Designed miniproteins, single chains. Designs and how they scored, part 47

Each design is a single chain, and the fold is of that chain. pLDDT is the mean over its residues in the fold that is shown.

## One batch from the design tools (miniprotein)

Design m1720
Fold by ESMFold2-Fast:
Structure m1720 (fold): chain A 76 residues (1-76)
Amino acid sequence: APLLTAEQAESLRAIGQAILAGDVEKAESLVRETLKKLGREDQAEEVINKIRKYVEEGKYDQAIVVASKAIQDAAA
């Protein structure tokens, strides 16, 4: 499995905290910034749309899984 750098792990933690707080705007901003730094800005809109959908459905764990997988795939 791909290992996250300390910076990537911190970004994912911040995204997870924003999702659990219901702060969708902050989660979106953090996802865009993280994927842009990893050179995968092209995936940001799709990932954000999936996160938003799961948060709206109350599936916060699934939203965090989507963010985690996207960052791991971008970092590989």
Scores: mean pLDDT 81

Design m1721
Fold by ESMFold2-Fast:
Structure m1721 (fold): chain A 92 residues (1-92)
Amino acid sequence: MEEERRRRLEESRRIAAEIGREFAEALDIGEEVAREAGLENRKALEVQSLAINYYFGHLSEEEFREKMRELGVSEELIEKALKRIEELKAKR
């Protein structure tokens, strides 16, 4: 019982650290894309949120594309963002 609880806590700590790293990397992609798109303040934060949500599977590719277009992100930057996020997913 004690050993089982310790294993679960160690597992939870490892998972939390991995999620934190992945979150930071997805945020960095979103920040870079927002910067290249010339978006600031709330719109920049919305781009970052979309990158994170797509990375963690909370948005489909189609939903991500549509929401990015609504924010004024170009098709070229959307494709670049998708490629970078898919590369990040492949590393985990």
Scores: mean pLDDT 80

Design m1722
Fold by ESMFold2-Fast:
Structure m1722 (fold): chain A 64 residues (1-64)
Amino acid sequence: SMAEQQEELIKKAEQAIKNAEKLGMSKEAIDLYRKAVELAKKGDLEKAKELLEQGERIGVRDSI
């Protein structure tokens, strides 16, 4: 269901924030994950997913 997809996306984004903080990722990446949580809670799952993907790309850059 859409509600289950919303809950899963929120949990993934919150876990990404915790992992990013532990790894010392940039504030920019962490802020994108936080915005993704807010959008997912509002039901904008598509934009939440886009912000998660943007944060992941920043994380890859920071790992080089």
Scores: mean pLDDT 79

Design m1723
Fold by ESMFold2-Fast:
Structure m1723 (fold): chain A 80 residues (1-80)
Amino acid sequence: GPSEEALENFKKLAIQSAKEEKGLDMSDASEEELLKILLEEEKKFVEAVIEGIKNSTNLPEEEAKKFLEELLKKLEESIK
């Protein structure tokens, strides 16, 4: 499965995406709140992260999608 380092990097990318797409300020919202907002817009979030993984890892789309599904599962567990 994805490494803890990969999960932390994914978390940071998700938070940065929330700031840019939603205009959210990290100083006013917790990381968990920002991640919950991103998860509510699942399609855009999934597409953006798949593109990020493809660009950073050179993984095929099918493997990137599988990696993302495992990251999302771990992320959801971390914000509960």
Scores: mean pLDDT 63

Design m1724
Fold by ESMFold2-Fast:
Order: structure tokens, then sequence, then C-alpha cells
Structure m1724 (fold): chain A 100 residues (1-100)
């Protein structure tokens, strides 16, 4: 369910419909509340939408939440995909802090 919403959010984002992308990613994050990796993915994508909308403070907060979720996922599983996503979210946060 959450994965499907992430894919719908990506389609909306690619189409330039940032409000619709935001709604899909927010719902995906809510549905993934007990899955840190999946929630982290939704929050990272939400941060990217917020950044494109010029909402840098909100974007930074979502990237930080995604970092925390990917760290929790990596600590629990040792999955390198979680580590890769953590680094990517941290890079996004660094870029966003420069825009603040």
Amino acid sequence: KAEELIEKGKEAFKAGDYEKAKEYYEEAAKLAKDDPFLRGRALRNLGEVLFEMGKYEEAAKKYQEAIDDFQAAYDATGDLEAAVNLVAAASNLSITKRAL
C-alpha cells in the first residue's frame, strides 16, 4: 500500500504536480509508520517535493526524519540499501541547509 503511494507520488512529481506528490508521500509515510525503511523512503521523497516548492525548512525536517528512519532500518537489518539511502538523504539535507 505505502509502496504504491510512493510510486504515485513519483509520477505526480515527474508531472510537476507537487501538491499531489506531497499528498501521496504524506499518506505513504503514515501507512509505513512501523516500517522505518519504507517510511524513510516516503519522507525523503516528501523532502524533495518540499524543496522544489521552496519550503526549505520543512524539507530539511523531512530529510532529517528520513535519515533517522534509514539509520533505524540499517541498525535493525544491516541492509546496505538503507545505508545508501541514509547517505543520499544526508546529502539532500546538506544542500537544503545551504538554501536556508
Scores: mean pLDDT 89

Design m1725
Fold by ESMFold2-Fast:
Structure m1725 (fold): chain A 71 residues (1-71)
Amino acid sequence: AHKPTAEDLVNLMKAMSDLNEEQKLTLIRYFFKEMEEGNVPVTEELKEEVIKELEKAGLLNDKLKEEILNS
């Protein structure tokens, strides 16, 4: 099966352009939870890729960055 990527998460957020801040935080938490439940560790590289893709998409803010780094 295809492994979820930071790009997949960001593309989902782009498709749901009406997402508020709380909903974006919930999606990020769910993404990392799914990775952990699949026994895949959330690596520093994955966190960096998520931050980079969010910044590239214009979706990054201080709260999202803090949530990702503290995951």
Scores: mean pLDDT 73

Design m1726
Fold by ESMFold2-Fast:
Structure m1726 (fold): chain A 70 residues (1-70)
Amino acid sequence: MMSEEEIKKALESALEALKNGDVVAALSGLQEVLKHAEGELKELIEKAIEALRAGDVETAERYLEEALKL
């Protein structure tokens, strides 16, 4: 299972990928974290993935920033 530190690093990497326009890398990272996420973290990651599928990168970034504050 991913540690909390590994999850945090994966979320930071996904956020950086989005800032660099790499939506595919961000989605791959978030889908991996989603397999290990529970509760509020899982809900925020699911919402970020839904936003990315809708083309709303800014909303996805906000959900990832919120997840990093947990």
Scores: mean pLDDT 82

Design m1727
Fold by ESMFold2-Fast:
Structure m1727 (fold): chain A 67 residues (1-67)
Amino acid sequence: MSDEELQQLVDLLSSMSKEEAISTAYVALKALGLPEEEARRLATQIADYLSQGNKEEALKLLKEAAA
């Protein structure tokens, strides 16, 4: 997943409800090969950052997971 695709994902997630963002991020993280427990934990953290308006931290977490 490229930096542009990660930015698009962050923008998509930030347009969703927190519940939808968690579900969508979880599916994306599982597609990147993360274990279920790690994907769930990270999806929740990403959604929490996005609910606070902190897109930069959400992007950093996704970029780290994609590496």
Scores: mean pLDDT 82

Design m1728
Fold by ESMFold2-Fast:
Structure m1728 (fold): chain A 80 residues (1-80)
Amino acid sequence: LEKRREAALEIMKEALDLLSPEEVYRAFVTILRELVKRGVPLEEIRRLMDEFIELAKKYGLPDDFIERLRAEGDRILAEA
């Protein structure tokens, strides 16, 4: 369990280094929808979402972009 969380965190860090903001947004939405589809507990998905948002803030992504990620994530989880 811990190894899977560490792997996910590493992928998130690499995505922030390699992808444009729009690519990050598309990847974020795709990953959240896949986690919901696979039946991952919503509480766990929310924890991963919060971890990613904290990393995005540390990488200096604009506040408007962070708000957009959080709003879309909350919407996806509400639809689940």
Scores: mean pLDDT 76

Design m1729
Fold by ESMFold2-Fast:
Structure m1729 (fold): chain A 60 residues (1-60)
Amino acid sequence: SLREELEQAVRAGDVDRVVEILKENPEAVRYLAEVLSRHAVDPETVRRILEALGGELDVE
């Protein structure tokens, strides 16, 4: 499941994998907030994910 893949990557602190999943499946960003809130992810990992997404996505 896409949600499970994303949750597993977040739980592992695998920023690159999270970005890859979201890049391949942009709709999965709606699950990201839920996954991050369910798992106590350290602030540095969260920040790195958000920075990577800001660089990969058109944020105009």
Scores: mean pLDDT 71

Design m1730
Fold by ESMFold2-Fast:
Structure m1730 (fold): chain A 58 residues (1-58)
Amino acid sequence: SAHAEAGYRGGREAALAAGLDEETAERIGKGSGQIAEGLNDARAGAALGRREAEHAAA
């Protein structure tokens, strides 16, 4: 889903920006994607993921 994709991308990019390795970032991204999809407020989860991705890219 779009929420899972946003959570995955945001979580992975944030982890890499924090200096974590690729394997750990992948695990965090997958977990973040599942959490974003499972949240009652999935919109807030997706927005947080987007902000983290934007910070990592900046």
Scores: mean pLDDT 75

Design m1731
Fold by ESMFold2-Fast:
Structure m1731 (fold): chain A 74 residues (1-74)
Amino acid sequence: MKVNETTLLLEFDRPVNRAVVGKAIMEVEGVTGIQFLDSRTLLVFVAPGTDLDEVRKKIEEALAKIPAEELYTP
């Protein structure tokens, strides 16, 4: 019952391309959803019982493979 839902807060220094970032994060195993709070801030919903550090690492690896010109808005 406790820790049924976990969230990761991701904050970027620049406005991101929501479609590109959203697609990359949603393809990560253990991610159940995302919610943009603004152009730089994103909540990531993680499946219950998933290791948050593992999911965060996979998200960072997925985002690192995206060129900056695709990841960030012009």
Scores: mean pLDDT 77

Design m1732
Fold by ESMFold2-Fast:
Structure m1732 (fold): chain A 88 residues (1-88)
Amino acid sequence: MEEFEKFVEEVKKRIEEIRKLIPKDPEKALKEAEELKKEIEEKKEKALKEGLVPGTPEYVKKFEETFEKLLKELEKVIEEAKKKLEEE
């Protein structure tokens, strides 16, 4: 759980850095956001399949909800970067 919380914090920090990059380099921001999305999806898949989550349904649900929230935030950043590219 502590390792998972650390991962969540690192992802949130990376999302903030990518968001700050959008006005400077929207193409790079988009690439980094898409790469981070793949990393999050890979981490989610491995955690669910390899038992990195404690084996109770409640913990699994909380874990999945956290990943979904991170992916939704990142999807918004991807949308913003794409919109910025289309407007240029």
Scores: mean pLDDT 76

Design m1733
Fold by ESMFold2-Fast:
Structure m1733 (fold): chain A 75 residues (1-75)
Amino acid sequence: AMAERAREAIARLKEAFDNGDVEGLVQAVREVFRLAREHPDDPAAREGLTLASILAEKHPAVREAMRAEVEAFLA
């Protein structure tokens, strides 16, 4: 189920944050953006986007990953 995929992505995001795994954070952020684009009305995917935005304040790599995903969507 797509809601299950979004929850899985959020779980990976939280695990990477707790472990200080910046590469894992970037990967989880990209997955959350892809799920949100495929299912924009899914509340779990929207929650993941909110968490990614908060993490972008602490990690420049997360901020760059979010910018790249937005630019890819617009291209």
Scores: mean pLDDT 75

Design m1734
Fold by ESMFold2-Fast:
Structure m1734 (fold): chain A 79 residues (1-79)
Amino acid sequence: DPEKLEEAKRQIKEYKEEVKKYVEEHLENTKNPFAKELYEEGLKLINSDDPELQEQGLLLLIAAINLDNPELLKEVLQF
């Protein structure tokens, strides 16, 4: 179904843009130096023209968000 494939591509693109926007807004205010470095490296990779590097960049940005927001992990682990 080409319509569903195009919708999936759009959703992935929107997700990448939302993650980039979040990181760009929070990068200067992070208190975790490891999260800051992962934000900077992830932004470099996600802005690459290489799809493989873009995937690595997205993964690093997600990891950085989790390191910068340990409270989110506590909420997931709470009963």
Scores: mean pLDDT 74

Design m1735
Fold by ESMFold2-Fast:
Structure m1735 (fold): chain A 58 residues (1-58)
Amino acid sequence: MSEEMKALRAELQELLDRLTALTKELLKTGDPKVAEEVFRLSRRISELLARMRALAEA
């Protein structure tokens, strides 16, 4: 696996861990600001997955 792919996988894991923590917080608080952060992280994760897929196809 390339160093670039390894770095992207590490970033993905950090984002997934953060998403899990924020989702638990959202379920407890119902805070719309937390919901917005969950939405932003989900979008960023999707973008990162698209980059990883493109790199794997190259």
Scores: mean pLDDT 82

Design m1736
Fold by ESMFold2-Fast:
Structure m1736 (fold): chain A 74 residues (1-74)
Amino acid sequence: MELAKKYKELVEKYKSGSVSQEELEKMNKEILEKIKEELSKFPEEELRKIFASIPTAPSEEEALEKLLAFLESL
């Protein structure tokens, strides 16, 4: 399932005014929890590599998109 792509579409809808800030914040929380659950399956050494390879994003949404894209590539 292309969760990263769906999240990007949600962020674009938010910027266009089709989605409320509360809906975006709820989705951000749900996605972050899913990311944490998926990452908990990996050894700590692999997690350190993942976080070291992800550049600091200017927004939480960009960071979540990059994390989801990485997880979908595994």
Scores: mean pLDDT 70

Design m1737
Fold by ESMFold2-Fast:
Structure m1737 (fold): chain A 109 residues (1-109)
Amino acid sequence: MMSPLQVVLQLLLGLAEQYKADQAIIDAINAALADPNVTEADVLAVLGQLLKQMSPEQAIHLAVNLAVILVQQNRLDLLERIIEMMRELGLEEAAERAEEVAKKQLAQQ
């Protein structure tokens, strides 16, 4: 079974390829996936680079998928850090949509 960080990185890779992100970002995600010592900080750094290249609509799509995955993995701590990063980057709608989806997912438990 993949670690929570590996599941997040796989999602980031799929969306980076779908949205045609810079090859340097795709290479960074692949390097993180191959690193047995990958940290939460490494994942957040790559996510921050990807978010800076995304349109608002693409960022919302990523935020919604991350909220679903991280609630299912019981990693609300990581989700809160991601939401704060989105706000710091001016992606307020993506942050709000992630919070909405997380609340709905938690209510269905």
Scores: mean pLDDT 86

Design m1738
Fold by ESMFold2-Fast:
Structure m1738 (fold): chain A 76 residues (1-76)
Amino acid sequence: MRKEAEELFKKGIEYFDEAVKAAEAGDGATAKEHLQKGIELFNKAIELDPSLKEKVEEEREKKVQEVQEALQRANA
């Protein structure tokens, strides 16, 4: 993999993890901001290395779902 694409993918995962933590803490604004940043980083990773597309999209679907579920639980 291109080093830049791999670094972006790893940073994206970190942002999604922070988004889940913020959502669980009831900080929906921070959770949404980190979620958006994670998505942007994942998109850039795919643009730099299209061979990562399948892996990145699988991880994106999983992480977006986790953040959305945490936000729904916190706002219930």
Scores: mean pLDDT 81

Design m1739
Fold by ESMFold2-Fast:
Formats: sequence, structure tokens, C-alpha cells
Structure m1739 (fold): chain A 66 residues (1-66)
Amino acid sequence: SAELEQLKQELLARMQQLAAKVKEVYPDAKVTITQDGDTRLTLTVESPDLKVTESVDLNEALEELK
């Protein structure tokens, strides 16, 4: 779906901007963005004091916008 691909690219760009901000505030943090097929994006932030993992299902996000 063209809408799904566009949403994926927009979310990837936003996640990359967020990752850059996290690294600016927490220089020692390891930030990883992974793409699981065409339907899921995962952002992981790891530091000695913090581990956060957030996942977005693109199909669910697209339905929320309709």
C-alpha cells in the first residue's frame, strides 16, 4: 500500500530525529531503530541506568488515522 509505505517513511524520519535528540541529552545511550518487515518499527534506547523499547505497528497506526 502506498499509504503504508508513506507512513513508514514518515515514522522512520521521526524516529531518527528522536534518536538524535536522545543521543544529544544522553551521549552514552545506545539507540537502535529496527524494521521488522513492512509492518513494525522498534526503537530501543539503552544506557547503564535505562532501557526502553517502544514498538509501533504500522497497520494499527494507519487504522487509527482512518
Scores: mean pLDDT 77

Design m1740
Fold by ESMFold2-Fast:
Structure m1740 (fold): chain A 73 residues (1-73)
Amino acid sequence: KKKEEAEKLRKEAAIYDNKADESFRQGDYETALENYKKALELYKKAYELNPSPQIERFIKRVEEKIKELEEKL
């Protein structure tokens, strides 16, 4: 059950991650930052339920994007 719950959270996080990437490409850095932060929260919840190297990589990538955007804003 927890593994399935983690996968649902990971998929939801991926939706926000993709929205953030699109906003970033369009130069909408504030919207990108907001969506990356939502993705990060969901990836962290997924990781707590099922700590996997794949989810850890998603967390690291999103954290790097958030840092990049915070430096730009």
Scores: mean pLDDT 85

Design m1741
Fold by ESMFold2-Fast:
Structure m1741 (fold): chain A 61 residues (1-61)
Amino acid sequence: PRPPPPRPVITAEVKADDSIENVRGLAEALRTLRARGAEVRGIYDPDVSPEAKAALDEALA
């Protein structure tokens, strides 16, 4: 039998200049995509705030 195609992978980048509000909106969108079967990943800029990182990590848990 043919192996199933790989799941779509969606990578989102969080930059140091992203607002916490924008990061929360992104986290909500990624959570929705994950619920629909997509594999979602976040990449953080070294200067991103701990608050923004925590918001995205919490939504992807």
Scores: mean pLDDT 72

Design m1742
Fold by ESMFold2-Fast:
Structure m1742 (fold): chain A 55 residues (1-55)
Amino acid sequence: GSLEELEARILELARRKQALIDETGDQDSPEVRAAEAELERLLAELLRLQRELAE
């Protein structure tokens, strides 16, 4: 379902962000900041869908 797809995307993006930090040593790179912004967006979407399903 869409929840499982969102969770999979969140996990993959979080892993990619950590790999970038580990490789570059830079937590504030544009790529890391972009990944953080996208993670925040996906987490907000996940919480919204969870609330709709709990109705």
Scores: mean pLDDT 80

Design m1743
Fold by ESMFold2-Fast:
Structure m1743 (fold): chain A 73 residues (1-73)
Amino acid sequence: SVIDLLRKALDALEAGDIETVRKYSEELRKLGHEEDARIVEKAAELAETGDPFDRGVAILALATSLAVERNKA
């Protein structure tokens, strides 16, 4: 489920596990969720900078994507 993958990506992002965030981006792409995959990939790139502000932006973007998908279901 796209919601489960986004939740797992957010959990990994908050834990600082960037490799796992990128893994979930690829899984989203394989399932045809290109827009969500792009958001997750960009979140990983922002978190990789090590800047607390960029990390905050990444978390907010991914949490927003998760909320949007939950509202579609």
Scores: mean pLDDT 84

Design m1744
Fold by ESMFold2-Fast:
Structure m1744 (fold): chain A 60 residues (1-60)
Amino acid sequence: EVDEMADLLLNDPAAFLARLEERTGAKARHVEEDGQLGLEVSPELAKELKRVGDAIQDRL
């Protein structure tokens, strides 16, 4: 699980984001500001992202 999420984060960030969206039921939105593309995430999705990131860090 954690190793799979780490591989997705490094090799396929879009699939990583899709997995987080599936787990939380929340969707990220693509936004553009000053010609730069970014992501707007819900507080629930942001919290899950932090949890998964911390778990990946513990495994590395």
Scores: mean pLDDT 68

Design m1745
Fold by ESMFold2-Fast:
Structure m1745 (fold): chain A 64 residues (1-64)
Amino acid sequence: MKGKATITATAPVPDTGPDSLAMRKGETVEAEILEEVNENTLLVRVLSTGEEKLVPKSLTKVEF
């Protein structure tokens, strides 16, 4: 589903590289959902930076 969403970290999201979104537990990020890359990963655009980042589904909650 494409659209603007709030991404909330349900657990600490580690920095795994330049294409990953690192988050603290309970942190929220406003983003645009671009693609489901696989069963455990979303590609999103962070609205504050305009950068495209990969987000793990298992460690985050996505709300539209």
Scores: mean pLDDT 78

Design m1746
Fold by ESMFold2-Fast:
Structure m1746 (fold): chain A 61 residues (1-61)
Amino acid sequence: MKEGEELAKKGEEYLKEGKFDEAIEAYNKAEKIYREAGDLEGEMRVSVLILETAVKKVLGF
């Protein structure tokens, strides 16, 4: 889904700016779009990005 890819890119942009909460929110929206589209690969990929972002937020990286 193009919409899911666009939201994932926005999440990556927020992550580069150190906006971890906004990045996680964008990735959650992308995950929902992939799930509704039945794109399991996209959903799993975004789920990994959410976990990585959450770890970076906790560790302060």
Scores: mean pLDDT 80

Design m1747
Fold by ESMFold2-Fast:
Structure m1747 (fold): chain A 61 residues (1-61)
Amino acid sequence: SMSELAKRAEELLREAGYEPEEGLPAILVYLLSQDPRFPEWLKDDEKLKEKLVELYEKFLA
């Protein structure tokens, strides 16, 4: 579900050293879900973390 994916995204961003704002992990998951490669990224926590961090940094820039 979206709530489980948002929680997973928050945990992965925290592992990468970020403190995401409330609601931001859900937004990042939604944006990544628009990419046809998203299901492949969900299979690998390190790959998903990389994509979340990349998007987080672009969102703040």
Scores: mean pLDDT 83

Design m1748
Fold by ESMFold2-Fast:
Structure m1748 (fold): chain A 100 residues (1-100)
Amino acid sequence: MRETIIKILENAIELAEEELKKSKDEEIKKLLEKLIELYKKAKEAIEKGDLEKALELVEEAEELVREIDKLAYEKKDGETIITAGALSFQLHSIRQLLKS
């Protein structure tokens, strides 16, 4: 189960890093950079067996993805909206696995 969560986090990091490279909006870039940092910290927490800390970081990342989505809608950035949706689904899956 932890291996599955780590794989989802690695995929989420890759997706967020790809969007960061494509983004031309400095505000969206800063939020994506913070999100990538949270994902890396969550992965480290899971690897250390600190599932409580991992859940905390995942919930913080879910809030940040909501901020990214809202900002992307305001800026009419369709590509970032799609990416935020995918990231939201991945975080939801991780949160459910951590609570199981």
Scores: mean pLDDT 87

Design m1749
Fold by ESMFold2-Fast:
Structure m1749 (fold): chain A 103 residues (1-103)
Amino acid sequence: MKLTVEFTDGEVLEFDVEPGTTWSNVFEQIEEKKGIPRELLPFEPSGSVVGTILSGLDANGTSYGEVTVDPESKTITVTFDEPAGGIKKVTLELDDDEEIYLP
């Protein structure tokens, strides 16, 4: 799966993620490339990337922003109402290899 993180400065970072990938691995790369402290990033470091994006909710059930699902492109996008840690939007693109369309 591909995770795309769009920042308020217009920079875009792409990451390869698996169902078991946690935000801590993504944050480590963002901190290295952008210098943004992990404490300012909107997601729980131990949280599942896939689980967080599918819910669009934090641990308290609060929405991060607008959640958009496109079944045709197999993408799920969370657009932040208030950018946190400089993050404006995250998009998860699911792998084509598992084509489990449950109608």
Scores: mean pLDDT 71

Design m1750
Fold by ESMFold2-Fast:
Structure m1750 (fold): chain A 60 residues (1-60)
Amino acid sequence: SMEEQRLIDEAHLILQQVTDPDVREQMVKLIQEMVNSKDLEEKRKLLDEIKRLYAESQRK
């Protein structure tokens, strides 16, 4: 669906802003879980986790 693709696209846009290889690896795993999930609610929760990792990487 368009909504599913938008969530995945947003996750990739966040990934492009991250230079830390350990954080990038964690985000790639979460994006893979988003792609494999059949539940929109789960995809949103995984995107929120990616956003949290991004915020933490910018603060440290």
Scores: mean pLDDT 84

Design m1751
Fold by ESMFold2-Fast:
Structure m1751 (fold): chain A 70 residues (1-70)
Amino acid sequence: MDDSFFQALEKGDFLSPEEAAAVLLYAVLRALKTEDPEKAREWFIEGLKRLGLEKYVELAKKDLDAFYGL
C-alpha cells in the first residue's frame, strides 16, 4: 500500500478531523484497484465537498486524474 503521502503529512502538520478523514479516504481510494476510475474520482470529490473541504477539490482532481490516467 502506498502510504508515503500519509507519512509526509503526519511528520510536519496537524490536520483537522475532516482533513484527516479525507487523507484516509484518499489513501484507501488509491490502494484499491477500481474498474470505474471516473466514478471513484467523482465520489471522492463529492466527499470533500460534504466535509467542507471545497478548497482542496481542484488539487484532488489533478492528483486523481494523474493517478488514474484520465
Scores: mean pLDDT 66

Design m1752
Fold by ESMFold2-Fast:
Structure m1752 (fold): chain A 58 residues (1-58)
Amino acid sequence: SSFREEGRRHRENLSPERREIIQEIAETLRRIGDGIDAGLAYLKAGGSREEALALASK
């Protein structure tokens, strides 16, 4: 219970601005990961490097 209480307290102590920045970073990282996965899957299927880079860059 103490670990759960500390986690909740930490979240409650974040400023609104800091929470928004963290959320935006998380969304950006998720998009980057999705793009990389798509590009790698395309390369494994025998696709071109140029098209794979275009997928990874979206």
Scores: mean pLDDT 71

Design m1753
Fold by ESMFold2-Fast:
Structure m1753 (fold): chain A 60 residues (1-60)
Amino acid sequence: MRKRAEAAIEAAERLVDESGDEEGRKYVEKARRYLEEGKYRLAIKYAGEAIGLALEALEK
């Protein structure tokens, strides 16, 4: 779980940086906090939300 959460957060950070989406960046920050708390499922969830937001921003 931890490695999956880390990989999801790294992917989300790259996409958010490329899209410039501020809301996605906040979700990445939440995902990192959950990772530090050992809440890997929540970290993956919030990283996924950030990825979704970044992809939508890149399509526009």
Scores: mean pLDDT 81

Design m1754
Fold by ESMFold2-Fast:
Structure m1754 (fold): chain A 67 residues (1-67)
Amino acid sequence: SRYDVLKKRFELLIMEKMAQEGNEVARKMYEQLKASLTPDELEATKDLSLAELIERIKQMEAERVRG
């Protein structure tokens, strides 16, 4: 789903930054997460910042708990 794609993209960005800082566990997690997303899903979310991803995820979660 769109929510799952956004969550994976958020985790991928976190793992990418940690991998760039020399964290080998984060590097392996980054590669695994990237492989779990299609190129089209990566392209659709590439321009979203960490802050924008957090806000969109929060909005979707708020919509789920309302009621």
Scores: mean pLDDT 77

Design m1755
Fold by ESMFold2-Fast:
Structure m1755 (fold): chain A 55 residues (1-55)
Amino acid sequence: APYLVQRQLERLAKELGIDLSTKEDAEKLAERLTELGITSKKAALEYLLSLLENN
């Protein structure tokens, strides 16, 4: 469910103190998600970049 992934990303970003408004912080979050096994680094990065471009 895409909505669950988005909610988990937002929660994790808040817990890590990462500001998703910057591409650099989005990349750091994507790396952390890969370590936790939530999603692949590529998929997480593409998702986060799409949020930054559309915001």
Scores: mean pLDDT 62

Design m1756
Fold by ESMFold2-Fast:
Structure m1756 (fold): chain A 84 residues (1-84)
Amino acid sequence: RVTVLEGNGTLAYVLSPQLNYKQIPLEAGQSTEILEVKAGDVLHLISVDGALKVKVEEVDEFGQSVKNLGEFDLEKGQLVSIPL
């Protein structure tokens, strides 16, 4: 899942190669839904509107964090790609 640590704006994300594009407005403390991922997938994140600091985590079936994939600063229009 992706959690906004600071800022607010619209986060767009897509999981490749599946191309499941999603766009969601998020504020600090809010998270995306849990995405089901496979080894070798790439998560692409972009801030469509606003500047966001986000944390990306692998979570179990109960929504508990099992791995921290990193923290990323997203300026408006900045794309970050995270291999899974």
Scores: mean pLDDT 73

Design m1757
Fold by ESMFold2-Fast:
Structure m1757 (fold): chain A 68 residues (1-68)
Amino acid sequence: ASAEAAALVVKGANALFQGDYETAVEYFEKAIELGAKGALPFLAQAYRGLGDTEKAERYEAEWKAWQA
């Protein structure tokens, strides 16, 4: 991943750790746009924190597909 994408993942992880799920989603989505597919499981966790189970399951499936 690019240095920019890595920085976004760190910011997203910090937001997720603090329970700021909306901010975590924003950073992880930007990281994924830059090619950091490793952020997909964290994005799914953030959506679960927001109660959006359908989006969480969608991103978990995308992560599994990308690893295959």
Scores: mean pLDDT 84

